# Designed miniproteins, single chains, continued (5), part 57

Each design is a single chain, and the fold is of that chain. pLDDT is the mean over its residues in the fold that is shown.

## One batch from the design tools (miniprotein)

Design m17972
Fold by ESMFold2-Fast:
Structure m17972 (fold): chain A 99 residues (1-99)
Amino acid sequence: NINKLKKKFKNNKKIISLINTLESLRNDREKAEQYLADEIRKASFKDNAVEELAILATIMKAFNIEGLASGTLIFFGTIAGVSAKVGVLASKLEKELGI
């Protein structure tokens, strides 16, 4: 539920901006996938990569975005060795938000 995502991250300007961008791209699936894939790639090289990637995975599920974005998440999560930690944190966020 996108409204629950916006409530949870209301004080996180970057995440709210990302959610608003994806909402503007709802009728352009390929562009939404590309945008989210680029955000996943950038997040994978941050000190807080596990948290950032878990949030992005939760946003992917809430918007029902797959394709390139999903493949990019799997690839960078695997290369960084964080897939298990990202999966656990994403599952907790999904349960909290009812996604």
Scores: mean pLDDT 85

Design m17973
Fold by ESMFold2-Fast:
Structure m17973 (fold): chain A 75 residues (1-75)
Amino acid sequence: MRKVVPVVGPTEESAKEGAESVEKSLGYRAVTEAITKSMEEAEKRALEKARELARETGDEFLDGVVKVELPVELP
């Protein structure tokens, strides 16, 4: 049985990279969402997608969000 986890990132690319890392390292099934309006809105959408996918597949839903961060540049 796979675990389903929501992954959010500042871009679609970063969210996909986070999802690939989670799937390769932990064997989880990831649902991705990019931050377009706010982190909270992206988290909400990702959680809803993850719950729906877990319901459809019979996998375990992880009640948490993996957040992918942008590289921080020091001034």
Scores: mean pLDDT 72

Design m17974
Fold by ESMFold2-Fast:
Structure m17974 (fold): chain A 91 residues (1-91)
Amino acid sequence: IEVKAVESNGPTKTITVKVTEDGPALEITVKNLTTGEELPSQYANPGETVDFTIEGPAGETVEVEVIATLIEGGKIKRSFKVGTVTLTFKE
């Protein structure tokens, strides 16, 4: 699994998460640790990419946590923290 913060216009930034082609399908959740907001989870098959849009105040820094969850038969089998990403919003 790979996580990248990509440039976007205005007061938003995009976090792109790629599930590796050799890995299982995963449900990806992004939590904004600065505001406490949890974004809607997205499901990604092996080799797929999912994007999350994060809004922040101009000139401020937002910290987000990326979590991957393995779901089998409608049950959570394993959740793991992929990492924390720091996003800095320009004025």
Scores: mean pLDDT 73

Design m17975
Fold by ESMFold2-Fast:
Structure m17975 (fold): chain A 70 residues (1-70)
Amino acid sequence: SDVIVRAAEAELRRLRDEMLAAGASREEIITRLQEVADRAAANLRAAGLDDTADAVREIARKLIEEVERE
């Protein structure tokens, strides 16, 4: 669902921005984004939303790449 993917992206971006503002390390931010995305993807797959789960993981991967490039 596009709605679920957009909501997940907004929450992951908000989490990243809040952690950056709090002075979290790059490693802490990456670890937390991976944890949240993996849990969200697992829950979506359990609900039979495999394509949505894959899209959420791809968004998390791109956000992690942005953090790594900084």
Scores: mean pLDDT 85

Design m17976
Fold by ESMFold2-Fast:
Structure m17976 (fold): chain A 100 residues (1-100)
Amino acid sequence: MKKYSEEEIKAALEIQIETERRHAALARARGDEELAALEEKVIALYEQFLKEKDKEKQKSLLDEIIGLEEEAARLVADDPALAAEERGHITMLKNIKETL
């Protein structure tokens, strides 16, 4: 698996937070309150991860985020493009966790 530097992890997760904010806004516009709430929860956990300095707590936060991203992938399973994007995010997060 690819090893990430602390700077690469921060940059990747900051980009991911912006992506999730846009997905949450689109879900709200479509009236998908379940998906919007899930995306907002994922954003809060990414922001908590970026402030956390304890590696074991970071790993626990990544496990929670991965679980929520897998739930999001199930909610968008009928959209192959969105489902593929969520699977890509899950792979990235698993690679980051192995780097910690």
Scores: mean pLDDT 81

Design m17977
Fold by ESMFold2-Fast:
Structure m17977 (fold): chain A 70 residues (1-70)
Amino acid sequence: MEEELDRLIAELEKVDPELAAYFRQLRDMVLADPDPERRERGLKSLLIYARAVLEGRTPTFEEIKAELEK
Protein backbone atom coordinates (compact mmCIF):
# COMPACT_ATOMS: atom_id res chain seq x y z
CA MET A 1 0.00 0.00 0.00
CA GLU A 2 2.66 2.56 1.03
CA GLU A 3 4.84 1.57 -1.96
CA GLU A 4 1.87 1.92 -4.33
CA LEU A 5 1.04 5.37 -2.90
CA ASP A 6 4.70 6.46 -3.28
CA ARG A 7 4.62 5.27 -6.90
CA LEU A 8 1.43 7.26 -7.61
CA ILE A 9 2.91 10.38 -5.96
CA ALA A 10 6.02 10.00 -8.16
CA GLU A 11 3.77 9.91 -11.26
CA LEU A 12 1.90 12.99 -9.98
CA GLU A 13 5.21 14.86 -9.58
CA LYS A 14 5.84 14.47 -13.35
CA VAL A 15 2.48 16.16 -14.12
CA ASP A 16 1.79 18.43 -11.10
CA PRO A 17 4.75 18.83 -8.71
CA GLU A 18 2.79 21.12 -6.34
CA LEU A 19 -0.01 18.57 -5.95
CA ALA A 20 2.58 15.80 -5.47
CA ALA A 21 4.22 17.85 -2.66
CA TYR A 22 0.80 18.27 -1.00
CA PHE A 23 0.16 14.50 -1.20
CA ARG A 24 3.57 13.84 0.40
CA GLN A 25 2.64 16.13 3.30
CA LEU A 26 -0.70 14.32 3.73
CA ARG A 27 1.09 10.94 3.57
CA ASP A 28 3.57 12.04 6.26
CA MET A 29 0.73 13.23 8.52
CA VAL A 30 -1.15 9.93 8.05
CA LEU A 31 2.03 7.91 8.78
CA ALA A 32 2.59 9.94 11.98
CA ASP A 33 -0.78 8.75 13.37
CA PRO A 34 -0.08 6.31 16.24
CA ASP A 35 -3.29 4.32 15.50
CA PRO A 36 -2.49 1.62 12.88
CA GLU A 37 -6.15 1.35 11.78
CA ARG A 38 -6.43 5.11 11.14
CA ARG A 39 -3.08 5.01 9.29
CA GLU A 40 -4.31 2.19 7.04
CA ARG A 41 -7.61 3.98 6.31
CA GLY A 42 -5.76 7.26 5.64
CA LEU A 43 -3.35 5.57 3.24
CA LYS A 44 -6.24 3.84 1.44
CA SER A 45 -8.11 7.13 0.96
CA LEU A 46 -4.97 8.91 -0.33
CA LEU A 47 -4.28 6.03 -2.72
CA ILE A 48 -7.84 6.20 -4.14
CA TYR A 49 -7.64 9.99 -4.51
CA ALA A 50 -4.17 9.99 -6.13
CA ARG A 51 -5.21 7.26 -8.58
CA ALA A 52 -8.40 9.12 -9.53
CA VAL A 53 -6.48 12.39 -10.09
CA LEU A 54 -3.98 10.59 -12.36
CA GLU A 55 -6.95 9.16 -14.32
CA GLY A 56 -8.38 12.69 -14.68
CA ARG A 57 -11.41 12.07 -12.47
CA THR A 58 -12.70 12.86 -8.98
CA PRO A 59 -13.18 9.84 -6.66
CA THR A 60 -16.75 9.31 -5.45
CA PHE A 61 -17.66 9.77 -1.78
CA GLU A 62 -18.84 6.13 -1.77
CA GLU A 63 -15.38 4.87 -2.91
CA ILE A 64 -13.67 6.78 -0.10
CA LYS A 65 -16.30 5.86 2.52
CA ALA A 66 -16.19 2.14 1.63
CA GLU A 67 -12.40 2.00 2.18
CA LEU A 68 -12.54 4.04 5.41
CA GLU A 69 -15.32 1.87 6.93
CA LYS A 70 -13.58 -1.49 6.43
Scores: mean pLDDT 74

Design m17978
Fold by ESMFold2-Fast:
Structure m17978 (fold): chain A 77 residues (1-77)
Amino acid sequence: MLEYMVEVLAKPGQTEEAKEAVLKAAKEAGLEVLSIEVHGNRIIARVAAESEEQIEKLVEALKAEPVVESVRYSRVK
């Protein structure tokens, strides 16, 4: 199982909506959310994936969300 750190920057005033979008997108991509933290308008989620294709699907879905300004991710383990 692969672990990734996903960092989402929410549009101004859209932090809660962006957090909900992360949780929804992770569920739809079949990813386990290990932790989620909110720091200002940044949402940092640690996720477990069976494949790199699942994380790519999550990132693509998040980039399409109107409440999301930017998405970054990196493999942790």
Scores: mean pLDDT 84

Design m17979
Fold by ESMFold2-Fast:
Structure m17979 (fold): chain A 97 residues (1-97)
Amino acid sequence: MEPDVERLKKLVKETLSKHSLSEIAEDLGVSRKTVSNTVKLLLEGETRVRDIAKKLGISLGTASRIVRYLLTGDVRFAKLPLPTETARLIIDSGLKK
């Protein structure tokens, strides 16, 4: 639990060092505010895409795409129909898959 949260926060910060909130929002077709609020929830320790979607009032698919982009820094993973478990495996494997 603790290692996942710390790794997730580190990956989110790394993605934000390479991509602006506006760039992420444009790539995903969502508002900058939605991306910013997702970042805030992830940095507060929210690891469940379902809970993020519920708190932000967005679809599970939209929340999943934003989280994948923030964890990978790559829009290609955000556009793939990957389940939440696959995104977690990417975190655990250091993006090598």
Scores: mean pLDDT 69

Design m17980
Fold by ESMFold2-Fast:
Structure m17980 (fold): chain A 89 residues (1-89)
Amino acid sequence: DLTKFYDLARDVARRLVDYGQQNDPDFKALIDRLGRDRTVTAVYGTLLGFSDRQIAEMSGISVGTASRLTRLVRQIQEQLMEEILKKLA
């Protein structure tokens, strides 16, 4: 069911935005500039593997902003993975 998959991906995007807002000052600044809904849409596109251009089009942001956002999302994903791996070790 693609609907359940997309709903789950959007929920993950919301949680990553909330985590970034609390733990990353650069990500918080981006959310403050773009608005939460636009940032969630861009993170959702990042999680689905869309290009910076596709993310820019679907979120109504510049390609440069999309590139910066995808970089910040990757950093947050790496931080979360490190936390998970430390708890498993």
Scores: mean pLDDT 83

Design m17981
Fold by ESMFold2-Fast:
Structure m17981 (fold): chain A 107 residues (1-107)
Amino acid sequence: SSAARRAELAQLVANLRALGANVTQAQLAALSRSELRELEQRLSERLAQAIKDVYEENSDKSKATNPKAFASKISSDEFFELLDKRFAEIGREIEREIRRRARERLR
């Protein structure tokens, strides 16, 4: 439905802008529903992977006494700065793909 599509576009714009990606609702509206779902899935998977990678890279793996607790090698601030950098990189990659696909649909 048109209402569901508007909600999907608004949510995706908000998610991408939160990552620093400069995209417009008009660019996303140029893409099909299946292309938007593909991009949303890829975004979700890449964000989840980035969190896992930063977590694993900065965990103190030598502390075997509680493997369920995150023992960081760095401060919380440094951890979130690393996540922000990874998220910004992902946002830029998705932005480039959206702009490329929108150019193919729009003149």
Scores: mean pLDDT 76

Design m17982
Fold by ESMFold2-Fast:
Order: C-alpha cells, then structure tokens, then sequence
Structure m17982 (fold): chain A 68 residues (1-68)
C-alpha cells in the first residue's frame, strides 16, 4: 500500500496520511485527531493533487501531496 503525506487545499491546518488501497479507494488518517476514515478517490487532478470523498460524512476534500 502506498502512503502519502498530504494537506487540505481548503484548510492548511488539516494534515493527513493517505493510504491508497486501490484506484478508487483510500484510507485517510487525520494527524491532528488520529481519526481514520475510508474515502473514495473522486479525482486525481495531478500527481500532487487528489480529490477524496469521505465515506462517513460525504465531505469532499482536495489534498495536496507533500511527500510519499
């Protein structure tokens, strides 16, 4: 599994580790809270920008990949 360190483009205080499970599925660990949630990969805008939809809330977050 590929694990990415990422930051929300909408809110720079939201930092996460994103585990890519498949082309359409990911797990997001929010670093501030330690909360892990399942997510759908809605769009890969670039090699450094992923759009994920959180399965628990339906919230869509755009993440910038900081490191792999």
Amino acid sequence: PEVLKAQSLQNPYIKAEIELLSETEARVKFLETGQEVEAEIVEKKSETTLVLKLKNSGTVIEFKILER
Scores: mean pLDDT 82

Design m17983
Fold by ESMFold2-Fast:
Structure m17983 (fold): chain A 77 residues (1-77)
Amino acid sequence: MLSEEERELIAEEVARRLGVPREKAREFVDAVLEATGGNLLRPDFATIAREVGLELGFSPVLSGQMALVMMETARRL
């Protein structure tokens, strides 16, 4: 599972690239990791991340963009 430092780095990147408040980006990252059990390579990752984003009040488009940035950032860790 991702460390606290890795979660912070992903949340910071999401906030920076998409103009989302840092605390909201962290909320999204934590909720997606909870829902996926920390497995970002799941075939259903994009579906789960979009659903989580919608539950948190983000638009479908923004939820998809946040999921993509999260995956790209995690791959570089």
Scores: mean pLDDT 82

Design m17984
Fold by ESMFold2-Fast:
Structure m17984 (fold): chain A 71 residues (1-71)
Amino acid sequence: SSLREQLVGLSEDEAVKKAQDYLLSLGYESVSVDKKGDQYLVDGIEGSVVKKRITLTFDGKTLKDVKVTDL
């Protein structure tokens, strides 16, 4: 909810950057980004293991969904 509110109205690049910064603020050692069609998978990594994933779904340039998954 709060993360989605911060991302609404941003470009794809800005939204991805904010999601990366969010994961870094939580203390993850590194963050990876993978683009799959209309989705960006932004992964928080610790000890070479993905611990949290933010999935950003776009319809064109419009952010449609933000999903946060603990792994």
Scores: mean pLDDT 84

Design m17985
Fold by ESMFold2-Fast:
Structure m17985 (fold): chain A 79 residues (1-79)
Amino acid sequence: LEKLQKQVEEAQKRFLEAARPLLEAGDDEAKKLVREAQKKLGELYQKYKSAKSEEEQKQQLEEMIKLLEEATKRMEELS
């Protein structure tokens, strides 16, 4: 779990770094992508917190990593 938690934190940093220049420029598509990603991450985090097993926790963390990687790629495409 600790390794996956660090991977989520790293993926969040990469996403924010990709988003920063576009958000500073006032890009509406970038703002929408950030809002959508934050909403989905919040839903996955709630599932992670309510998970009844370590296997379920691992699955939610892996889904968070995948979501952040996909969102980062989409953000880079807007640049």
Scores: mean pLDDT 84

Design m17986
Fold by ESMFold2-Fast:
Structure m17986 (fold): chain A 76 residues (1-76)
Amino acid sequence: SSQQQQAQQLIDQANQNQSNGNYRDSANQYRQAGDIYRSLGNNQQASQQYQRAGDIYDSLGDRGSSIGNRTLADQL
């Protein structure tokens, strides 16, 4: 679907941003991909993207965003 393609594009962009040291943009893109997968009912893929976002936010000291993303992952 076009939504699956959008989610994959966000993951590809997130991977590039992480490789380039653009960690916050990377985390935001993983979060957005997770939201798309959740809307499609792909809970396992959504959980994986939320965990990736949460881990990056944690590494940045963004406790609120880290907890938020981990909570979303744990609910799926």
Scores: mean pLDDT 90

Design m17987
Fold by ESMFold2-Fast:
Structure m17987 (fold): chain A 63 residues (1-63)
Amino acid sequence: SEKALVEAELKREEEHYQKWKQKYDDAIKNKDKVSEETIKAYQYGYDGEKAAVDYWKKVLDKL
Protein backbone atom coordinates (compact mmCIF):
# COMPACT_ATOMS: atom_id res chain seq x y z
CA SER A 1 0.00 0.00 0.00
CA GLU A 2 1.04 3.63 -0.45
CA LYS A 3 0.89 4.10 3.33
CA ALA A 4 3.36 1.23 3.88
CA LEU A 5 5.80 2.77 1.38
CA VAL A 6 5.52 6.21 3.05
CA GLU A 7 6.04 4.60 6.51
CA ALA A 8 9.16 2.81 5.21
CA GLU A 9 10.56 6.07 3.77
CA LEU A 10 9.80 7.97 7.01
CA LYS A 11 11.65 5.26 9.00
CA ARG A 12 14.67 5.55 6.66
CA GLU A 13 14.72 9.37 6.97
CA GLU A 14 14.35 9.14 10.78
CA GLU A 15 17.42 6.83 10.90
CA HIS A 16 19.40 9.28 8.72
CA TYR A 17 18.21 12.17 10.92
CA GLN A 18 19.50 10.45 14.10
CA LYS A 19 22.88 9.78 12.41
CA TRP A 20 23.28 13.43 11.27
CA LYS A 21 22.04 14.77 14.62
CA GLN A 22 24.69 12.68 16.42
CA LYS A 23 27.47 13.92 14.10
CA TYR A 24 26.38 17.55 14.48
CA ASP A 25 26.00 17.34 18.28
CA ASP A 26 29.46 15.72 18.59
CA ALA A 27 31.01 18.40 16.33
CA ILE A 28 29.47 21.22 18.42
CA LYS A 29 30.79 19.57 21.64
CA ASN A 30 34.26 19.51 20.04
CA LYS A 31 33.99 22.87 18.22
CA ASP A 32 37.59 23.81 19.15
CA LYS A 33 38.87 20.62 17.43
CA VAL A 34 36.58 20.53 14.38
CA SER A 35 36.86 22.77 11.28
CA GLU A 36 34.14 25.36 10.58
CA GLU A 37 33.61 23.71 7.16
CA THR A 38 32.94 20.31 8.82
CA ILE A 39 30.47 21.87 11.30
CA LYS A 40 28.63 23.61 8.42
CA ALA A 41 28.50 20.34 6.43
CA TYR A 42 27.08 18.43 9.43
CA GLN A 43 24.59 21.23 10.15
CA TYR A 44 23.45 21.07 6.50
CA GLY A 45 22.94 17.29 6.78
CA TYR A 46 21.13 17.60 10.12
CA ASP A 47 18.81 20.40 8.90
CA GLY A 48 18.12 18.55 5.63
CA GLU A 49 17.19 15.27 7.32
CA LYS A 50 15.00 17.07 9.88
CA ALA A 51 13.13 18.71 6.96
CA ALA A 52 12.82 15.30 5.23
CA VAL A 53 11.35 13.70 8.41
CA ASP A 54 8.88 16.61 8.80
CA TYR A 55 7.90 16.30 5.11
CA TRP A 56 7.22 12.53 5.25
CA LYS A 57 5.25 12.91 8.52
CA LYS A 58 2.98 15.41 6.71
CA VAL A 59 2.61 13.01 3.75
CA LEU A 60 1.70 10.16 6.14
CA ASP A 61 -0.88 12.38 7.94
CA LYS A 62 -2.69 12.95 4.60
CA LEU A 63 -3.03 9.20 3.90
Scores: mean pLDDT 86

Design m17988
Fold by ESMFold2-Fast:
Structure m17988 (fold): chain A 82 residues (1-82)
Amino acid sequence: SKKVYLVFEVEFYDENNNKVKLKIVVGADTKEEAEKNLERIIKKLKEEGFKIEGIREVSEEEAKAIVEEERPKLVELFSHLE
């Protein structure tokens, strides 16, 4: 089954007050499931004060490339949610 991938960008400030932009990929077996998972994650991030932009659908190849590029920044984002 061909998976659906959605991406969005989250903006936050690191511990040195530098603006960081991070792309987050959400993958699912259906578009409905991917959109539902995306909405849940975005709602939580907005409640924590993060700015969300650039929601779009991507190919599996682009999704894999984004995940590998953004992996180090994702660790910084999760440290802000603790």
Scores: mean pLDDT 76

Design m17989
Fold by ESMFold2-Fast:
Structure m17989 (fold): chain A 80 residues (1-80)
Amino acid sequence: MSLEEKADLAASYLVAGDEEKAFELAKELLQTHSVEELVEAFKPLHPSVVRRLLELVLEKEKDPEIRKKAEELLQRLVPD
């Protein structure tokens, strides 16, 4: 499965209400990929879904490295 397919799958889990699977997959992607790779993978997704997914990570995750990547992705993919 490609990075883009995994990003789409995480978004699909979130939309379906499976927050646990959405969080686990998003966390895996943040741990295993650079911010640049994740920007490209998440860019085709709807901004509202990307926001919800990354906010879910920030709510549940305590690791500062993962949190930093999630915040950077929010700023780049869902600007003010």
Scores: mean pLDDT 85

Design m17990
Fold by ESMFold2-Fast:
Structure m17990 (fold): chain A 81 residues (1-81)
Amino acid sequence: SFVDSVEEALELAKSLSPEGQLTMLGTVVHETEIAYKQGLISPEEAKYILEKVIKQAEELLPDDPRAQQIIERAKKLIEEI
């Protein structure tokens, strides 16, 4: 499923460089927005993924301003769902 693919990608991201982590987290937010807007995932699935991205970004890259941009984008998407 889309959710399973995202969970695998987020787990892989933990072993990447900071640049790789940022790229993966940003990609997950972008793909989740597209999937939700196309009706491919439920609001509950979209929120679940976005909340996982926020938590992982805060835990792995707490003081990185680029991670903060990803967190803010994910939070905005949650509010729009």
Scores: mean pLDDT 87

Design m17991
Fold by ESMFold2-Fast:
Structure m17991 (fold): chain A 86 residues (1-86)
Amino acid sequence: SLVELLRKAAEKAGLSQETIDELVKMVEEADRLMASGTPEALERALKLLQEVARKLDELGITSPEVAKALMARALDAVGRLLELER
């Protein structure tokens, strides 16, 4: 899961448990919003996924697995938003 990948990458990078918990909560919130499937929720999920990616870059976390998982979720959110515009 993305949460497991993120936790392992952050722990390997030596991040505090507080920072790890914060990032995990953001991902879990994005997943919850994605599950609700409304346009507003999908837009909020996309924003959260972008914020997680930015924070990881700021913290110097370079994990291809985490980056791919975040990208896949962002693309899913965008695709679903485009379908809802029809």
Scores: mean pLDDT 84

Design m17992
Fold by ESMFold2-Fast:
Structure m17992 (fold): chain A 78 residues (1-78)
Amino acid sequence: SLLERILEAIPEEFRETARRLFEEAGDDVERFVELFLKLWREDPAKAVELWNAIEPYLPEEFREALRKALAEEVANPV
């Protein structure tokens, strides 16, 4: 599957997190963003590393939504 190919292409340390993210979100862009922002709030540095690892494999709609959401989080940190 596409998911398994993405997981094999990224560093092992991100595979479990990426698997959960993709399995829970499926094709739901809003759900994907919500799950990623949860990770960002727990560890922004690791979330950035995960984003960089998976971005080349994401559909454009997912990439655009995540870039927008991350920009909003950086502008409004809590």
Scores: mean pLDDT 77

Design m17993
Fold by ESMFold2-Fast:
Structure m17993 (fold): chain A 74 residues (1-74)
Amino acid sequence: MMSAREQLEALVAELERLAEEARAAGDLHTAQLLDSEARYLRKMIEEGVPVSDEELERMRRGLAEARAYLAERR
């Protein structure tokens, strides 16, 4: 089982990867949104903000939606 911090770090890495894919595809708006979310999560990690399992699941769901959106636009 991953710690909450490890889960957040994994989400940040995935968001940054998707932002690069969006940028490569010419979708600069989606890339900017993903970059903003990654920065927000990095700040939460740095400040040690407690994150619930429910919030982590919400974030993972949003990430899955972003992946599906980018796949559809190809």
Scores: mean pLDDT 77

Design m17994
Fold by ESMFold2-Fast:
Structure m17994 (fold): chain A 85 residues (1-85)
Amino acid sequence: MEIPVVTYSEEDFNTYLARFQADFDALLAQMVANRAPLSLLDQVQRAVNQQFDYLKSQSNAEQQKKINELQARLDAGFAAARAAL
């Protein structure tokens, strides 16, 4: 699914990223609990990174910084999930 490109206030944008992080942490925990195949984990990570690249292309420098910080946290989450599988 595509991440909707919408003009947010800074507060709304920060809330959106925080919710995305929380939802994704829950998804990764569920994938580990269900012993998801590594190929599915790789596919999900690739799809998320493609969506974030698109979102960054529509974002200002401050928003791009916050998206990069979220990507780094998600990449760490994917690495932890791989280690747990």
Scores: mean pLDDT 77

Design m17995
Fold by ESMFold2-Fast:
Structure m17995 (fold): chain A 86 residues (1-86)
Amino acid sequence: SVGVRYAAVKNEAKEMEEILEALKNSPYDKNILIIGDAGSKDKTVEIAEKAEKENPNLEVIIIKAKSIKEAAKLAEEKKEEILNEL
């Protein structure tokens, strides 16, 4: 089973850690996390990339965006694309 989640982020390192912790407790065999990044300058993206390297059942997809609104839209569209292929 595969779980797919998206998040739109800009400098949300703590929230990213909370999302990743929730995914460790997910009922799915594999999780795909789609991150729309609106230009984070903190460790938000680094935390997500590190989690992917440390967790073989986690796939992280990062989409660069110019705003939170664009980030949310692009990440949601990517989730719909992936779900239609499962």
Scores: mean pLDDT 85

Design m17996
Fold by ESMFold2-Fast:
Structure m17996 (fold): chain A 89 residues (1-89)
Amino acid sequence: MEELEKAKELYEKGVKAYSNKDYDTAIKYFEEAIKLLEKVDSPEAYLLKASVYGMLADVYAEKGDQEKADEYTRKALEYSRKALELHRK
C-alpha cells in the first residue's frame, strides 16, 4: 500500500530527527505517519502505528512531558495488541 510505504518513510525520517535531538521535527514526522496509518487496516499498519506511538513517548519523555510520554506508551501497547488480534495465525 502506497500509504503504508509513505508512513514507513516518515517514521524513518522521524527516527533520524530524534537521533539528532530535533524533537519538534521528529514529532511532526511521527504525526504525519499516524495520519496516513489511520487509513490502513492491516496488522502491519497497526504494528507501525505502535512503533510511531512508542517513539512519540520517547520524544515527550526527552522533552520532560512525562504525562504525554505515558499516554503515548499506552497507545503503543493498544495498537500492538490490536495488531495481534488481526493476525490470523
Scores: mean pLDDT 84

Design m17997
Fold by ESMFold2-Fast:
Structure m17997 (fold): chain A 84 residues (1-84)
Amino acid sequence: SSLLKEFEKKMQELLEKGKELAKRRSELSRKEYLEELIKIYKEALKVFKWAYETSTDPEFRKETKEAIKYLEEQIKKLEEELAA
């Protein structure tokens, strides 16, 4: 599926961004780290929303819907940490 291949490519790019951010953790302030992490989660949320809207596979849609809820909850927690 062209959708699945595109989804996998975008997720791999985000995973690499996450790994690079983790390597740079000691170089960043708490605020800078949280801001960059929130950006990655928001990009992931866009990818999952696109996948959910585009896919006709019921199981894949169920999994992406669960991932969307998880990502929205994580973004909220990180934004609360940033505000503290």
Scores: mean pLDDT 88

Design m17998
Fold by ESMFold2-Fast:
Structure m17998 (fold): chain A 61 residues (1-61)
Amino acid sequence: GTREQALGAAKLAALLAGQEPSEETLERAADLILEGRYEEAGKLLGASGTVARSAARLAGV
C-alpha cells in the first residue's frame, strides 16, 4: 500500500475510536501501519490493533 492509503487508514482508525489525534500522531501511526505494526498503531491512536488492521484493509493497504 501507499503512504497516502496508510494515512487514510490511521485517520479511519482514529475516527472509529472516537479520537482526534495530532497530524504528527497520524503520520507516525501511518508509518507503523505500513510496517504491519497494527498493535502499536492502534495503541498510538487510542484504538485496538484489530481496528487498525481493519482500517488498513478498508483503505487498501
Scores: mean pLDDT 85

Design m17999
Fold by ESMFold2-Fast:
Structure m17999 (fold): chain A 84 residues (1-84)
Amino acid sequence: DDRRRQIVDRARQAGDGNIDAAIQLMQLVFDTTDLSPDTKRYAISTASYTIRRHRLRQQGRDDQSFSDQMRYYMNQMIDTINSS
């Protein structure tokens, strides 16, 4: 529904490097009571790895591992939402 679409849109924006979207994703997940535990876990992981990746990039460090984890959890979240 509309809330689930907002969660997916914020996750995609976070994946593209939008840190504000990662924070908004966390807030939406916290405020949404009807999400499955797996969807919440995947969304939180997506936001967490997005923020951690950003910090590594600011330090000029290799971020590939965190980028891979972020994409994995984002895809799992989107699949879980779309499967319901």
Scores: mean pLDDT 83

Design m18000
Fold by ESMFold2-Fast:
Structure m18000 (fold): chain A 84 residues (1-84)
Amino acid sequence: SEAAEEQELYEKLKEQIELHQAVLARLQALYAEVGREALSAEQRAQIARIAALIRQGAEYANRYVETGDEADLEKAIELFRQAV
């Protein structure tokens, strides 16, 4: 039914928002750690990996907004999940 399709889409969008918030919280925690004079090479590498995953996830999320292709939304969710 149309109501079931709306519920499924709502749940996917909710998961994307929750993952986005979790990724933001992780970045804020890393930047709070980084409020000291020097980043370690490991901290820089970790931030770079997270930034790359966010960039890729955002690209797929933007593609979903343009096309309505749920496969792009699912890829965005997967990439954001990896960033957490």
Scores: mean pLDDT 74

Design m18001
Fold by ESMFold2-Fast:
Structure m18001 (fold): chain A 61 residues (1-61)
Amino acid sequence: DAARRAAQQALNERETDEAIELIKMVSEALGSGDPELQKKVGEEGARRGSEIDAERAALAA
């Protein structure tokens, strides 16, 4: 229905925005040379990806 399409579109836009933000965070972490910051950014990216996957699965159900 229209609500589901709107939710999918919003999720796709959020996924794109979060991917751009994550690329910036990764770039900054690599530039810093801080391995702990690099690990934290990697963990944050995995967490965000899991959240997006869970929401997409919920929309598919």
Scores: mean pLDDT 79

Design m18002
Fold by ESMFold2-Fast:
Structure m18002 (fold): chain A 77 residues (1-77)
Amino acid sequence: GEMPKPEDVRRAVREAGRKLGLPEEVIERLAEELAEYSKTLTTDDVVGITGGLALEEGLSSEKAREFQELVEKLLKE
């Protein structure tokens, strides 16, 4: 699979996080961490770790899942 561009990952994470009402400080930490992973991982792999990283930031399992699904949609659109 193709590796996503870091700027596209940041955009997707920011849009998804704002749609779910996440705090801006959480959104920016997730955006930077996932953008760093995008330099070495495929789009599917970046999506696959998104939920786990959201859980580490204190999101509920339901919100982490919704966040991962939104990021996937935005990256694959």
Scores: mean pLDDT 87

Design m18003
Fold by ESMFold2-Fast:
Structure m18003 (fold): chain A 68 residues (1-68)
Amino acid sequence: GPVNPGLECAEKIAFEKLPAILQLKNPADRNEAIQNLFQEIKNACPALTLQQQEKYQNALITLVNQLS
C-alpha cells in the first residue's frame, strides 16, 4: 500500500512501546498503556488524519487482543 508519513510516525512509536505493554499481565494496566500509547502517537504525529487515527487505534486494539 502507499507509504504515509503519519502512519510511519505512528508505527515507529508503536514498535518502541508495544513490547513493554504486551508484557503487562493486568488487563486494566494494559488498556491504560494502550490508551496512553495512542495519545502519544496522536500528539507526536500531526500528519496522521482522523481517519488514519481511527484505523490505527482499531489495529492496536486488535493486535493486543490477539497477542494477549
Scores: mean pLDDT 77

Design m18004
Fold by ESMFold2-Fast:
Structure m18004 (fold): chain A 70 residues (1-70)
Amino acid sequence: SELSKMLLDALTVREILREKYPDWSDEEIRLAVRVYMAYKAGLSEEEIAKLFGISKSTVKRYIKKVEEAL
């Protein structure tokens, strides 16, 4: 993807999510960033759910919310 020209690092995504979702805790924002980065690295929703100890529905929600914010 040509969007890789500037590596959108975890800190940049975190600040965008803080602005877009002010109701989210710092812990929730950090988790959403890590879930999204794992997804971009090619992990499946099931693998991400197991890795972070969360439901597949939560994984899908975080991926969708991060993509909507970017």
Scores: mean pLDDT 80

Design m18005
Fold by ESMFold2-Fast:
Structure m18005 (fold): chain A 85 residues (1-85)
Amino acid sequence: MSVDEILKELKKLAEEAKEGKISVDEFIERVEELTEQGVKASKSTGEAQLIISYGATLLLQVSLSQDEKNREKLEKKAQELYSRA
C-alpha cells in the first residue's frame, strides 16, 4: 500500500468512526496498523513522522464526538503516537 493510499484509508476510518460505523477500539487498532504500514512505506524519517502525526490528529478529531471514556482512550493513543514521531 502506498503512503497516499494509507492517508486516504486513515481519513476514511476517521469518518466511519465519527458516524459510529466502527467501534472506537477497532478504530484505534486500525490507526495503529496503518501508521506502522505507512512508516514502513515511507522513504524518509520526515514522511514517517507526518504519517504518525496525521494518525494522532485524526484520533483527537474523533475524540471530540465521543463520550468521556472513549475520548480518554483516543487522547491517550494520540499521545503515544506523537511520542513515536
Scores: mean pLDDT 83

Design m18006
Fold by ESMFold2-Fast:
Structure m18006 (fold): chain A 59 residues (1-59)
Amino acid sequence: SAEETERKATLGIILGAEGRPAEAKRAMEEGGVEVSEEQAADPTVAGKVVREHLEAQGF
């Protein structure tokens, strides 16, 4: 769901900003968003990936 994706993606962006890219990646994947650790390490890139995922899901 969009709510689950947003919740997990928000956690992932925070973890990435804290320098925890492996945990950020896992949180985003639990929300259904496929990301690399490199993408998860950059909050701007992670936010773009999440937005593109939600748009592809029709949100």
Scores: mean pLDDT 80

